# Designed miniproteins, single chains, continued (5), part 88

Each design is a single chain, and the fold is of that chain. pLDDT is the mean over its residues in the fold that is shown.

## One batch from the design tools (miniprotein)

Design m19051
Fold by ESMFold2-Fast:
Structure m19051 (fold): chain A 80 residues (1-80)
Amino acid sequence: SKEEILKEIGELLREGIENPEKFDYGRLLNAILEAMKKLDITNVEELEEFLKEAAKLAGIKLSDVVVKNIALLISTLLGM
């Protein structure tokens, strides 16, 4: 479900903030890519909103700048 996907991404984002030097960034990237496929996220704006929702659900405060930078990096990697 969308809620389960949001919880998974939110938990991974929280882990990355709490332990950035040991965090598996590849796991987060793969989870985001799978979420994008399942939820039909096809553009940067939708990805930004998805990441904001996931962070909010996990109770973490991600700045808009951080969210935009993550979305831009992923969209660039995917050739969006």
Scores: mean pLDDT 83

Design m19052
Fold by ESMFold2-Fast:
Structure m19052 (fold): chain A 74 residues (1-74)
Amino acid sequence: SAAELEAAKAAARAALAELAAKTKAWLEANGKSELLPALEAQVAGLEEKIAAAKSVEEAQQMLDALLAAIAEES
């Protein structure tokens, strides 16, 4: 349903926000703040992909990839 797709997109956006926050904190802590504009551009690109998702399965695949990336950053 449309509600299920929007819920899956919301979960993917939440995971993207967590990954972005962790990456930003790491860059700032390691004196790499010059890379923040590149991070912001990558986050914007991923948000566009999430917004463009046509199915729950597509949104879930993006969520799974983001959760895996968060685990690698931990």
Scores: mean pLDDT 84

Design m19053
Fold by ESMFold2-Fast:
Structure m19053 (fold): chain A 60 residues (1-60)
Amino acid sequence: SLEEQLAQLEAQRKQLVAEIRAVRDDTSLSEAEKQERLAELRKQINDLHSQIEELERQLR
């Protein structure tokens, strides 16, 4: 269902947020490496957010 798809996307978004926190807290990474990885993760979150908004519109 659309609700199940929305739940999967929300779960994936939560996983990406956890990965962002892990990257921020990783003392073995340089600031340049952190910024690169954070930019990639934030792009993925933005893409998921767009998909979530589209599904939420369909459920309204």
Scores: mean pLDDT 83

Design m19054
Fold by ESMFold2-Fast:
Structure m19054 (fold): chain A 67 residues (1-67)
Amino acid sequence: DLLERVAERLGEEVRERLEAFLRLSGAPPTEANVAQLLPEAIRHPDAPLYQPGETLDQVLERLEPLV
């Protein structure tokens, strides 16, 4: 349901891009992998980089203004 949380907060388009990234990299949809790949899935030049130790909720809050 981590992908559902991404869709709820950032929209279906971001979730679809994230799913494509996970598929291409062969990475499982764990919280850590989702949090790390989200800035890349946004594809915005001003998207802040993932900081180690951040929760998925913290990453989602930082990216909401960019979608």
Scores: mean pLDDT 74

Design m19055
Fold by ESMFold2-Fast:
Structure m19055 (fold): chain A 69 residues (1-69)
Amino acid sequence: SEERLEKIREEAKKIIPKDNPLAIATVMGYLLAKEDDEEVLERFLAEIDSPEQKRALLRGYEAAKKIKE
């Protein structure tokens, strides 16, 4: 849901400075993996125009998933 997307974005911004989009994307991926919400992940990827930011988000997501196992 849109509310879920905004919540995760705001939580990432609290951890990382707003001027660092790659770090924000990585933390968003980490938070999405913890929430176990693949629909939100797909919507976040659709909103990100930068291939580097998409890669950072996926890297954070995969790293969190590996630790959780």
Scores: mean pLDDT 72

Design m19056
Fold by ESMFold2-Fast:
Structure m19056 (fold): chain A 63 residues (1-63)
Amino acid sequence: SYLPILRFVLLDPAGSIEEKLAALKSFLGPDFDKEAVLADLEALRPELSPELYAAAKAFIESQ
C-alpha cells in the first residue's frame, strides 16, 4: 500500500503543494503502480483540500 507515503507527504501541515508533489515523486520513485497510488489517493481524499487532491491526482496521472 502507498497510503503511508501519501499520508506522510500530503497531510504534512507544512510545505506548499509544489513541495509536496516533489517529495511525493522522490518517495514513489520512477516505477510506482499508478493504479494503486490513485486508489490510495481516493481513500485519502476526504482528508485533503480540493486543490491538493486535484494537484496530486493530476501529478500521478501525468507520470
Scores: mean pLDDT 85

Design m19057
Fold by ESMFold2-Fast:
Structure m19057 (fold): chain A 68 residues (1-68)
Amino acid sequence: SPLAEQAQVVIDTLRLLAELFPEFRPEADAVIDALQDALAQGDEAALRAAIERYSALVDRIGRRLEAE
């Protein structure tokens, strides 16, 4: 499904972000776990919620970069 394809891209992006910004690794890992669990269960609502968490994390990383 398009959501499952998006989730895989998000997981790959979060892995890269956690490597580049280790201070965000625990939050990134939590979102990856939520995405993988939602994918395994076919829970589209949980999948959308995890993608929203990813969007919020990316916003926070962007704001931190602007502050430096």
Scores: mean pLDDT 84

Design m19058
Fold by ESMFold2-Fast:
Structure m19058 (fold): chain A 91 residues (1-91)
Amino acid sequence: MREEAREELERALEALREAGLEEEAERIRRETEEAVRLAEELGNPLLATAALYSGAAAALAALVQAGRTELRPRAEELAALAKELAAEAEA
């Protein structure tokens, strides 16, 4: 799960950079890495994985706002997965 989540994030961030949204990509990367770091300090690997999927969903949502509307279902899917993993991590 964590490696798949990281790959989803990296693909989405690269797509943002290719779309000319480099500043947005760097902001999302930085915010996501901080969330992952905090989750790891807490010893919570599910929360770290949730943070990665949340970051990927945010990057895809930014692409949707930029006109890549075909990515909306994927952005919503990853956002839902992040929410489910975060809820499980707090149980």
Scores: mean pLDDT 85

Design m19059
Fold by ESMFold2-Fast:
Structure m19059 (fold): chain A 62 residues (1-62)
Amino acid sequence: SMEERALEAGLRGAKAAAEGLVLYTGASSGTAEAKVEGDLLHTTAKAGDKVWETVSPLSNAL
């Protein structure tokens, strides 16, 4: 589905962001997630004390 494709794309982006945050913060690992809530794609990446978050309309995510 379109939502599944958006989630896959969002998670790929969040994983790349988490890898960058790991290098930047010197943390041993990071976390990445993507979720669809209504018509919005939410992505989150975390490493150490740093968080990267995006919220975008599904229409702009694909």
Scores: mean pLDDT 79

Design m19060
Fold by ESMFold2-Fast:
Structure m19060 (fold): chain A 93 residues (1-93)
Amino acid sequence: ADAKGAFAEALLIAHRDFTDAQAFVDALRRLSADEIVAILRETVPAVPEEVLEELRRALERNDVETARRLALVVAGHMSRAQFAALRARLLGK
């Protein structure tokens, strides 16, 4: 019941791609809110900065409901290739 885990799970569901799902969730949980937003800014440049800033605050405050909602917004700006790149970056580091 943590915002980082909820965000990760919502991204997996939105993309309907559960490859290495637990490793992806665990990797995201190990990052700070700032690190998550920095990786998203690089991997998904189409996400508005205002959305990334709202996400950073939700993750820092452990706001599970807001993190889940914002995962759908972020996923809407992501291609399947960008989601695969995000997963590779999180698991390769």
Scores: mean pLDDT 87

Design m19061
Fold by ESMFold2-Fast:
Structure m19061 (fold): chain A 55 residues (1-55)
Amino acid sequence: SLRDKLLAFAREHGLRLSEALIDRAVALAEANPELFDPSLPERVNLGRVLEAARA
């Protein structure tokens, strides 16, 4: 799931993310599929979604 991918991304990059931030990131990605650019690597898209959730 996207949640699992975001959690794995956080672990790989040494980030500690709150459950609220993960929930917001998942909700934003589901509502805004354009946040995922298929021409970019998955790790870049996950970073973009997290930045959007932090804004």
Scores: mean pLDDT 78

Design m19062
Fold by ESMFold2-Fast:
Structure m19062 (fold): chain A 60 residues (1-60)
Amino acid sequence: MEEQKKREEERQQKENERKAEEILKRASPDATREELAGLITEAGLHEDEEVTRRVLEALR
C-alpha cells in the first residue's frame, strides 16, 4: 500500500506542477499574489498548497 500511495503522490506532484505553470501562463508577468490566488481559486486549487507555493515562488 505504501509504495502505491507514494507513486500516486508523485503523480499528483507532477500534475500540480503542470497546473501551476498553466496558471502562470494565464497571469500577467507582474501579477500580484491576490490575482494569482484568484486564478488558483477559479481553477479549484485553492487548498492545494503545493500548487500555490510553486506559483508564488515563480513570481519572485
Scores: mean pLDDT 70

Design m19063
Fold by ESMFold2-Fast:
Structure m19063 (fold): chain A 120 residues (1-120)
Amino acid sequence: SKEDFLKEVIKLFEEYRKKVIEAVQEGLDQGLSLDEIIERVKKISDEFINKLKELAKKYGVSEETINKIIELVKQFSDLVIETIKALLENPEASKEDIVRALQEIGDKGIEKLKEFLEKE
């Protein structure tokens, strides 16, 4: 059903958000370069997009609808990368500041996704 698809997409996005935050936290803890952290975020985004395509196929969702969701994911990924760059360039920014910023943009991403899916 449409409601079941919506619930699974939201759950999948929450798992994606968690993995992105964990990858950034672990990358910072390990002293990875910005480029290495960005590469990990991009890989997680690609894995999410693949899972989303499989979920869409299971529920018979249109390619148009899936592409709009993919665009939202790419916007979120781009905002994450910009946020990491800005905060890593700030010597006063703590790991907690980075995590908080990523959580806030994740919450906004979920709200945009819910609004989009409720209008369809």
Scores: mean pLDDT 81

Design m19064
Fold by ESMFold2-Fast:
Structure m19064 (fold): chain A 56 residues (1-56)
Amino acid sequence: MYTEEEILALSPEEAKQALIDTVKNRHDAGEAVRAVAKKLGQSVQAIIDYVLEQLK
């Protein structure tokens, strides 16, 4: 799993990919979702919606 500090150190594109990989590997993505939301200035719900769209 990625920590908040690790996600914040990635580029926006790398952070999004790391979150998708975490979800696909069935790890708890809660911390990663919050970190990506903070990094991108988006709501947690917007990031969840993005991940669900990618998993279609």
Scores: mean pLDDT 75

Design m19065
Fold by ESMFold2-Fast:
Structure m19065 (fold): chain A 113 residues (1-113)
Amino acid sequence: SVVDTLVAEGVPKPLAELIVSIAKALGYPDDYVLDRLNVYKKIKFENTALGQLYSYFGLPFVKNLVDRNSKLSTAQKSTILDLAKKYENGLLSKSEEVALTILLELAGLSLEK
């Protein structure tokens, strides 16, 4: 499982498990998650398209993304929103910001697949 790789990179285990669970539910392989991890380790969230949309629209952008994704459980949506609120308050580590970026990307993918 890719969970151990995410944890080794500093992602808290519950967030690593959430990422893998959502990717699997959407039909994306473990290699997809590892590719996104490697990309977002090199790019700050605020410099991504998702981070720019978040900066412009705030938490309503995140709520809209998760609410549109029928593959996400209510608990998963709540966890992603809580993580975004922690980001807004400057409470996330760099690895947790990477996890947030991957989760927001995955939340948006259900609209394209």
Scores: mean pLDDT 84

Design m19066
Fold by ESMFold2-Fast:
Structure m19066 (fold): chain A 90 residues (1-90)
Amino acid sequence: RSEYLTLVRPKPELLALLREAGATRDVLTLGEVEELLIRYLIDKGLLDPSDPRLVDLSGTRLGELLGVDRADLSSPEFRERLESLLEVIP
């Protein structure tokens, strides 16, 4: 995907979560954001073992930032909510 290589600056609240997952820069590719987000979810034990696309975000900081209790990582709604926390760098 062309968006996989898009440079983005996460909002400070999201960037803090990504830094917990190992982010060392404040400008990342969208692909790096997605990889770090998956790592964050694994580290917090939030991935559903019966469906790894579906995550329970209730009571998490990420869930509060996205405004959802449960998310399908493959859904357009999840992507739209995630993109609202990102500034695209031209």
Scores: mean pLDDT 75

Design m19067
Fold by ESMFold2-Fast:
Structure m19067 (fold): chain A 100 residues (1-100)
Amino acid sequence: MKEKEEKIYEKAKKLFEEALKRDGIVLPEEKQKELEELIKKLSEEVAEKVKSEEDIEKEAIKIALEAGVKAGEYVVENPESGNPEAQKEVKEHGEDRLVP
């Protein structure tokens, strides 16, 4: 990757991961990989138009938002992916099933 592409990608990926953690979103590995590839592709597309460090930051935020919207759409279609507390309850109920 060119240095500009790499900077945009790293910032966008970090913002995206922070947004997922804030909103309690847990994506399947395949979907997470798909969105990371989208972030990379968008970073490559905008890198040619970026002229300043401030533009890198603005474009990274936009890319992270687009990926975040796609993650949110996935959670709306697959609500089981949106709540870590629900996944924790399933694990606790699983243990109860092993106790007579």
Scores: mean pLDDT 71

Design m19068
Fold by ESMFold2-Fast:
Structure m19068 (fold): chain A 104 residues (1-104)
Amino acid sequence: DLERLRAEVERLIKELEEILKKSKDPMTQGLLKSAIEVARKALEDPSLEHIGVLDIVAAIERLSAKYYEKQGKNEQAKLEKKAADTLYRISQVLEEIRRLRERR
């Protein structure tokens, strides 16, 4: 069900674009813009390298969420956590697409 998995990645990319619009932190904006570009490239070519970049950005966003939570910036912390969760989900769906392509 390759078409369904591709549609799921497109939906998750749109969720990242909405998180980007709500973010006020320049570092987060830069990371999310880069991650969106990599996710779109990975949708066309789900290479281990592209998927790995998304996993790294997800880890950075997760650490940023903890940092902002400790600073009492709860709105930013929630956005960072949602970004991390969404990026991780994109990575998982792309890995499934890659595995399905390897079976052909």
Scores: mean pLDDT 86

Design m19069
Fold by ESMFold2-Fast:
Structure m19069 (fold): chain A 92 residues (1-92)
Amino acid sequence: AAALLAAASAALAQAKAALAASDLATATAEAGKALALANIAAALGSSAAIAILQDVLAVLSQIAAASTDAATKAKLNLAAALTAADIAALTA
């Protein structure tokens, strides 16, 4: 699972860089990629994936806050809420 964690971390770094550049479309795509890879790693038993999921949650919330479109903001906030619930389930 080390390769999945490395790929998730790389996608998360790209999402953060895109967010800093105000490229919300790229930030959202890369955050989504990091979320998917981290969830697969968590399903394979990697506790290190939880830290990546927490970082993804923070990035999704920041993208939502930066978004001006109400529908996009609502969808990102829902994704963040679902990610928070998933982290809670994984940490018991």
Scores: mean pLDDT 81

Design m19070
Fold by ESMFold2-Fast:
Structure m19070 (fold): chain A 69 residues (1-69)
Amino acid sequence: MEREYEVTLGPFDSLVDFLAAIPGVDEATARRMVAAYEADPSRMALFWEAVLDVAAGRMSVEEALARLA
């Protein structure tokens, strides 16, 4: 059925809020991550892998943004 991918159709406001809830991620950083996803939505998998790695403490936010560039 549709809406299987909430990350694809989810509101950007909620996505920014979700990212900012990750320890070590502030709102400005969360907005930059969302902007990178919006610039190239075809890289959705890379975006979410970076988010999960940052949340797990395995990757810095700076490295995650570099991967999305």
Scores: mean pLDDT 66

Design m19071
Fold by ESMFold2-Fast:
Structure m19071 (fold): chain A 75 residues (1-75)
Amino acid sequence: MEDKVVNALLNALLKAIREGKKVTEKLVTDELIQEGLPRSAAEAAARAFIESLKAGDSVPTAILKAIQAAKEELA
């Protein structure tokens, strides 16, 4: 499960860089769903990731927070 979240988040970041745009919650949610997460877990993880980045957290910290949010929704 953690590997799917990491892959989706990195894919979203790379797409944002390629397009010259800021990563959005929608882009992150769509990538998480493509990796096979249920919509509820994908939305929770995307929200945690974007809020972490907005708060000034590092990308690794934002990834860890997204993984935790996904786990909490699936528990």
Scores: mean pLDDT 83

Design m19072
Fold by ESMFold2-Fast:
Structure m19072 (fold): chain A 84 residues (1-84)
Amino acid sequence: KDLVEKVREAAEKGIEEGKALREKIGPPMTNEQVLEAEKAIPRLPDSLENRAYGAALGPSLMGREDEARKILDEAVKEVEELLK
């Protein structure tokens, strides 16, 4: 797989794990509950894939799936621009 596919998959995984954490905590979530859930996310090395994963996970965790999808699209565009 090329780097674009890896970044897309990382962002999609972030969305899925964010949704799973949101279901586990239960809406409505306070900002404090969201921050505590984010502390449970593994600290990953800085890479395009890991940045896309984390960036998509946060909004998805907060129930803002549309924002998480936009972050996925922007992460893919970032990688596409690097490959130009």
Scores: mean pLDDT 70

Design m19073
Fold by ESMFold2-Fast:
Structure m19073 (fold): chain A 60 residues (1-60)
Amino acid sequence: DEEMLKLFMDHYNKLIETARKLKEADEKLTGGPANIPEKLKQFYDNLEAAEARYRAERAA
């Protein structure tokens, strides 16, 4: 189970890192964070909020 959790965590962390890289690429393509379509920005914000909640639950 501990090894399974480690594999899930590694996979999850890679997905989050990929999402952040996509956000940065979108910011470069649109000329800055203010130019990102609102719905796409909300999607990234929701992913970051979900990660923060997950980390908080693990710390508690």
Scores: mean pLDDT 70

Design m19074
Fold by ESMFold2-Fast:
Structure m19074 (fold): chain A 93 residues (1-93)
Amino acid sequence: SMEIEEIEERLRRLLEEAERLLREAKEAFERGDYEEAYRKALEAEATTSLGLALYEIAKKAGLESPRLEELRERLVELSEEAARLAEEALKKL
């Protein structure tokens, strides 16, 4: 359905943004820029949280697909990775 496709596209865009932010956070961490690493990791976590909120709203509306489930699983994985990186960056400050 058009509604499912719209949610899938929105989640895909949020996933891509979170992946970019997490990549930037990792690069900052490797350079010893722990403040930037921490900020970027928190931004990645916030982005994944928005995606997961959209998924839950879609699910309550009865919108389900294998693609939505795959996107949700990846958002959860990125959220956990971003949280771990944020914690490690904060310890270095």
Scores: mean pLDDT 90

Design m19075
Fold by ESMFold2-Fast:
Structure m19075 (fold): chain A 60 residues (1-60)
Amino acid sequence: HMSLDELIKEAKAKATPEQQEKIDEIVKEYSRKLLEATSPEERQKALDEMKKKIEEVLKQ
């Protein structure tokens, strides 16, 4: 499995401009959730959800 930063970088490199905007919105939303997370479990859940949403954008 890739690191989050590497995943985002590769996703944007493969993405159309419209997909890049969607990825940026996902990253923005989940960065807020990560800041609000109070446990390691909540952080991991947020990271997994962010990765999954980015992959879904790229599959379109």
Scores: mean pLDDT 77

Design m19076
Fold by ESMFold2-Fast:
Structure m19076 (fold): chain A 83 residues (1-83)
Amino acid sequence: SRERLETIVLMRVIAASSLIWVAERLLEKGKYEQAREELKAAEGILRDIREELPLLDEETRKKVEKRLEELEKRIRELKKRIE
């Protein structure tokens, strides 16, 4: 159902956000390789979300898309700190 898909997508957003948070903490500790792995995992989740966006209703899609853009920007910023 659409409600099930919405729940799954929101759970993916939470998971990606958590991985990005972990990557930032790892960077602060100088654990660059582990931070890269967490960011790569987060990027994979965001890719899954992008594939599922067209299946969401307009209101939910707009909210998820905005959050997705914020998370993608955060990943790019953290990657620049690793390099």
Scores: mean pLDDT 88

Design m19077
Fold by ESMFold2-Fast:
Structure m19077 (fold): chain A 83 residues (1-83)
Amino acid sequence: MVLRVTVDLGPEAVIREGDDVLVDGKKVGVIKSARVEGDKTVLDIELYPGQSLKVGDVLEFVSKIVDLKEPVKATVLGVEPAT
C-alpha cells in the first residue's frame, strides 16, 4: 500500500527515493517519491505488510547512500491514500 504523507520538513532536508522510513526504530516503509511543497515535504511511502502511519508519528529516514550523517526526522502532518 502506498500512502501520501505530508511531513514537517523544509527544502534543506536531504531525503531520497529508496530511503527507509522508521517509526520508533521499526522499519515501516520506503520512500517512493519526495517533493517539496512550500515549507513542507510530500512523500509517497510504500508501507511494508502490516504497517501503518498516522498523524503525529515521528518518521526517521535512513539513507542508503550516506551512512555517516545523522538520521533526518520529521513529524507526520497528514496521511492520505496515494492515487
Scores: mean pLDDT 76

Design m19078
Fold by ESMFold2-Fast:
Structure m19078 (fold): chain A 67 residues (1-67)
Amino acid sequence: MKDIVYKVGKKLEEEGYDDLSKEVIKASEQGKEVQGLASGSVYLEDKGKDDLAKEAREAREKLLELE
């Protein structure tokens, strides 16, 4: 589960969204993984990174299935 959020955060960092990446990873560490991925997907869509937003939404669904 943490690995999925970390991968999304790593892609955000590679695209230059360092602050959003840190927020997503921090949310995961605080047990807010579902909230972090949801907020991340909204901001990614706003910035036109639809592929990363889709990945964040898919990661959220996987976390809900495993909980």
Scores: mean pLDDT 67

Design m19079
Fold by ESMFold2-Fast:
Structure m19079 (fold): chain A 98 residues (1-98)
Amino acid sequence: SIEEIVKLAEEAVEEAKEVLERAKKGDILGAIGEALRAIGLVEDALLLAKDNPEIQALLEKLREEIQKAILAALKGDFKSAEEHIEKAKEIVEELKKL
């Protein structure tokens, strides 16, 4: 269901925000844990979308933006991480229009 896919995508973005907050506090192990959860949620959404190429393409873009946000946060580039989280949020809004 698109509603289940949207829910997983929204939860993935929230976990990516938590990666940034933990990285800002120097909690790198906590940030890695949240990062694994964020990626897992997008992978679950991708499995649900396997027969829908349009949704699949948006979720692949979401995974890329979340991965970039995580990498930036872990490197201490918090501004870049925030920009990639914002792009991830925009992709979720596109998913909601389907």
Scores: mean pLDDT 91

Design m19080
Fold by ESMFold2-Fast:
Structure m19080 (fold): chain A 100 residues (1-100)
Amino acid sequence: GKLEEAEELLEEAKELLERATDPLAIRAYEAAIETIELAIEIIKSTDDEELIEKALELARAALEAAKLAEEAEKAGDIPAAIGGVLRAIGEKLDLELMLK
């Protein structure tokens, strides 16, 4: 189910954080983990299928942004890496705004 998918995203993000060595990648994965944890809490707290689907979508987007930040940082594209960090943080803000 969607809860299990969100929990799998959390485990993937934690494993990627443990392997990350570059500072922007570390910050991006930390932001993605915070977003995924908030999405899991939303999924557990509601029966609203549209809200559950949107929470999972934002959790996936945050992890993808963090992966792009790591790839950009490894390539030496620091502006793109910073963009990925900010996007991962932005997904958490969007999720918080869905709660009113």
Scores: mean pLDDT 86

Design m19081
Fold by ESMFold2-Fast:
Structure m19081 (fold): chain A 77 residues (1-77)
Amino acid sequence: MEEVERILRELRERAAAEDPQGVSDALRAVLDAAEAAGLSDEERAELLVETIGRLFGLSEEEVELLREAVLRALEES
């Protein structure tokens, strides 16, 4: 979880510095589209991770760590 915490911290800092409204709107649009399409929790998690990866230029390794954390959170909820 250390690497995921670092990525999330960096994403928050970058969002605040560059375009917090645009980032928020994009993430909301992705979640709204996923809900409207009836995607599963796993499919929503994957779409969200891919969207964050594209917006912030995350490495494949960073995207994988984020995916694992999101899927684990869904299982434990």
Scores: mean pLDDT 66

Design m19082
Fold by ESMFold2-Fast:
Structure m19082 (fold): chain A 74 residues (1-74)
Amino acid sequence: MTVEEIAERILKKFPHLSEQQARSLAESLLELARKYNVDPEKLLNSFLSGDYSSLPEDLALELEDLRRRYVMLS
């Protein structure tokens, strides 16, 4: 998956984000997928759904931190 493909899916789910924020989030998700040796598409789907039950605990915490930074309202 490319950064552009991930950013497009992020913007469809979270349209309040800027293109730059979506790209930064996409890059962070790809880095986490590489770090934890997980499929990027599976990681993206877990992030978009908010369902981390199939992921390692450390990775779930990292996704929660990303969601808090990018998706937290106000």
Scores: mean pLDDT 81

Design m19083
Fold by ESMFold2-Fast:
Order: sequence, then C-alpha cells, then structure tokens
Structure m19083 (fold): chain A 72 residues (1-72)
Amino acid sequence: MYELTQEDFEALLALPLEEQAAYVQEKFGLSEAQRQAFADALRREAATLSRESVASILGTVLFGEGRVELRF
C-alpha cells in the first residue's frame, strides 16, 4: 500500500514541477512509463494542485484508481 503523508506532500510541493515526477518515482518505485504519465498529469493539474489531486493522480498512474492513502 502506498502512503502519501503530509510530509511527502510538503516536500513534493517544494520542488519544481520537473523534479516532482522524479521525487515520486524514487519514493514509490515507479517505472519510467509511470513517471512520465505522472508528470503529464501533474502538468495538466498545475493550476489546481492540491494534496487530494496529487494522491488521485498517483493512484490513477499506479492502479487506474485512487489507491494512495493520505496520512498525517
């Protein structure tokens, strides 16, 4: 099970968009195709980026559904 903690989200948002996909790839062990899909989805959502949006994008890339848990 993948967990996107508050600390992970804060760290992610501190990075430039191009580095956010690389951070997620290292954190969750994504394939290059999954990293690219995440980067593409993140660019589309850049203007409305929230923790829930990031978790939804990550869940879709990994499982085709929202399987990422938010933890505090």
Scores: mean pLDDT 65

Design m19084
Fold by ESMFold2-Fast:
Structure m19084 (fold): chain A 59 residues (1-59)
Amino acid sequence: DRERRHRELFRRALRQIAEAETPQQLLDILADFHRQVPDTSADDRERLLRAARESLDKR
C-alpha cells in the first residue's frame, strides 16, 4: 500500500526532525522527505514544517 509506505516515511522524517540539532540538519531532512515523496499532501507538509519549527525552538 503506497499510503502505508508514505506514512512510514513521514514517521521517520518526524523522528529525524525531533533528533536534529541544527537548522541545516532540519533542511536536509525536509529535502530528503520531499525527494522521496514529491506529491506530499499540504497537511503532511505543514505538519513537518511545524515539527521543524518546534525543534528549532528547543535548541
Scores: mean pLDDT 77

Design m19085
Fold by ESMFold2-Fast:
Structure m19085 (fold): chain A 70 residues (1-70)
Amino acid sequence: KPSREEIELEVHAAMLIIQASVLKKIAEKAGDEKTAKRAQELIDRIQEHRLDAEKLAELEKEIKELAKEM
């Protein structure tokens, strides 16, 4: 059975993937290929580091900054 910490990290990673996916869809609808690509790169990095609390915190900050730039 996964630890409580692992469950919390998996949930955090899943929520970040949803957020980045929404930003990607908004960028695609706007014709902003550069922002859509950046959002996809964030999704890929979240998937790679889904059990890394420090890396997920960095990626959450990058998602928030990307959303502010849109």
Scores: mean pLDDT 86

Design m19086
Fold by ESMFold2-Fast:
Structure m19086 (fold): chain A 97 residues (1-97)
Amino acid sequence: SMKEEIRALLQQLKAGLEEIARQYPEHRALLDRYIKLLDEIIENIDELSIAKVQMQLGAMITSLATLRVLDPDDEAIRQALDLLVQTEQQIQQLRDK
């Protein structure tokens, strides 16, 4: 089902953020907040509309994009933002089917 595919994409995103947190431990506290939000989305995926999932990812993207403007050379924020944007695009592609 589409929700099972979205759950898999969100689990891959979570694993990617955990990897970034391992490589950049100074960003662990920040990335753990996004990982917790992803866990909540994953746990509640069957109760959420796809539009609501995309809205919540969009909020995380906006938050990280704001942080990137403040420190454009921050590789951890760049990598996390790139993963979130790619995941949202993949979910949009599933929805457009």
Scores: mean pLDDT 88

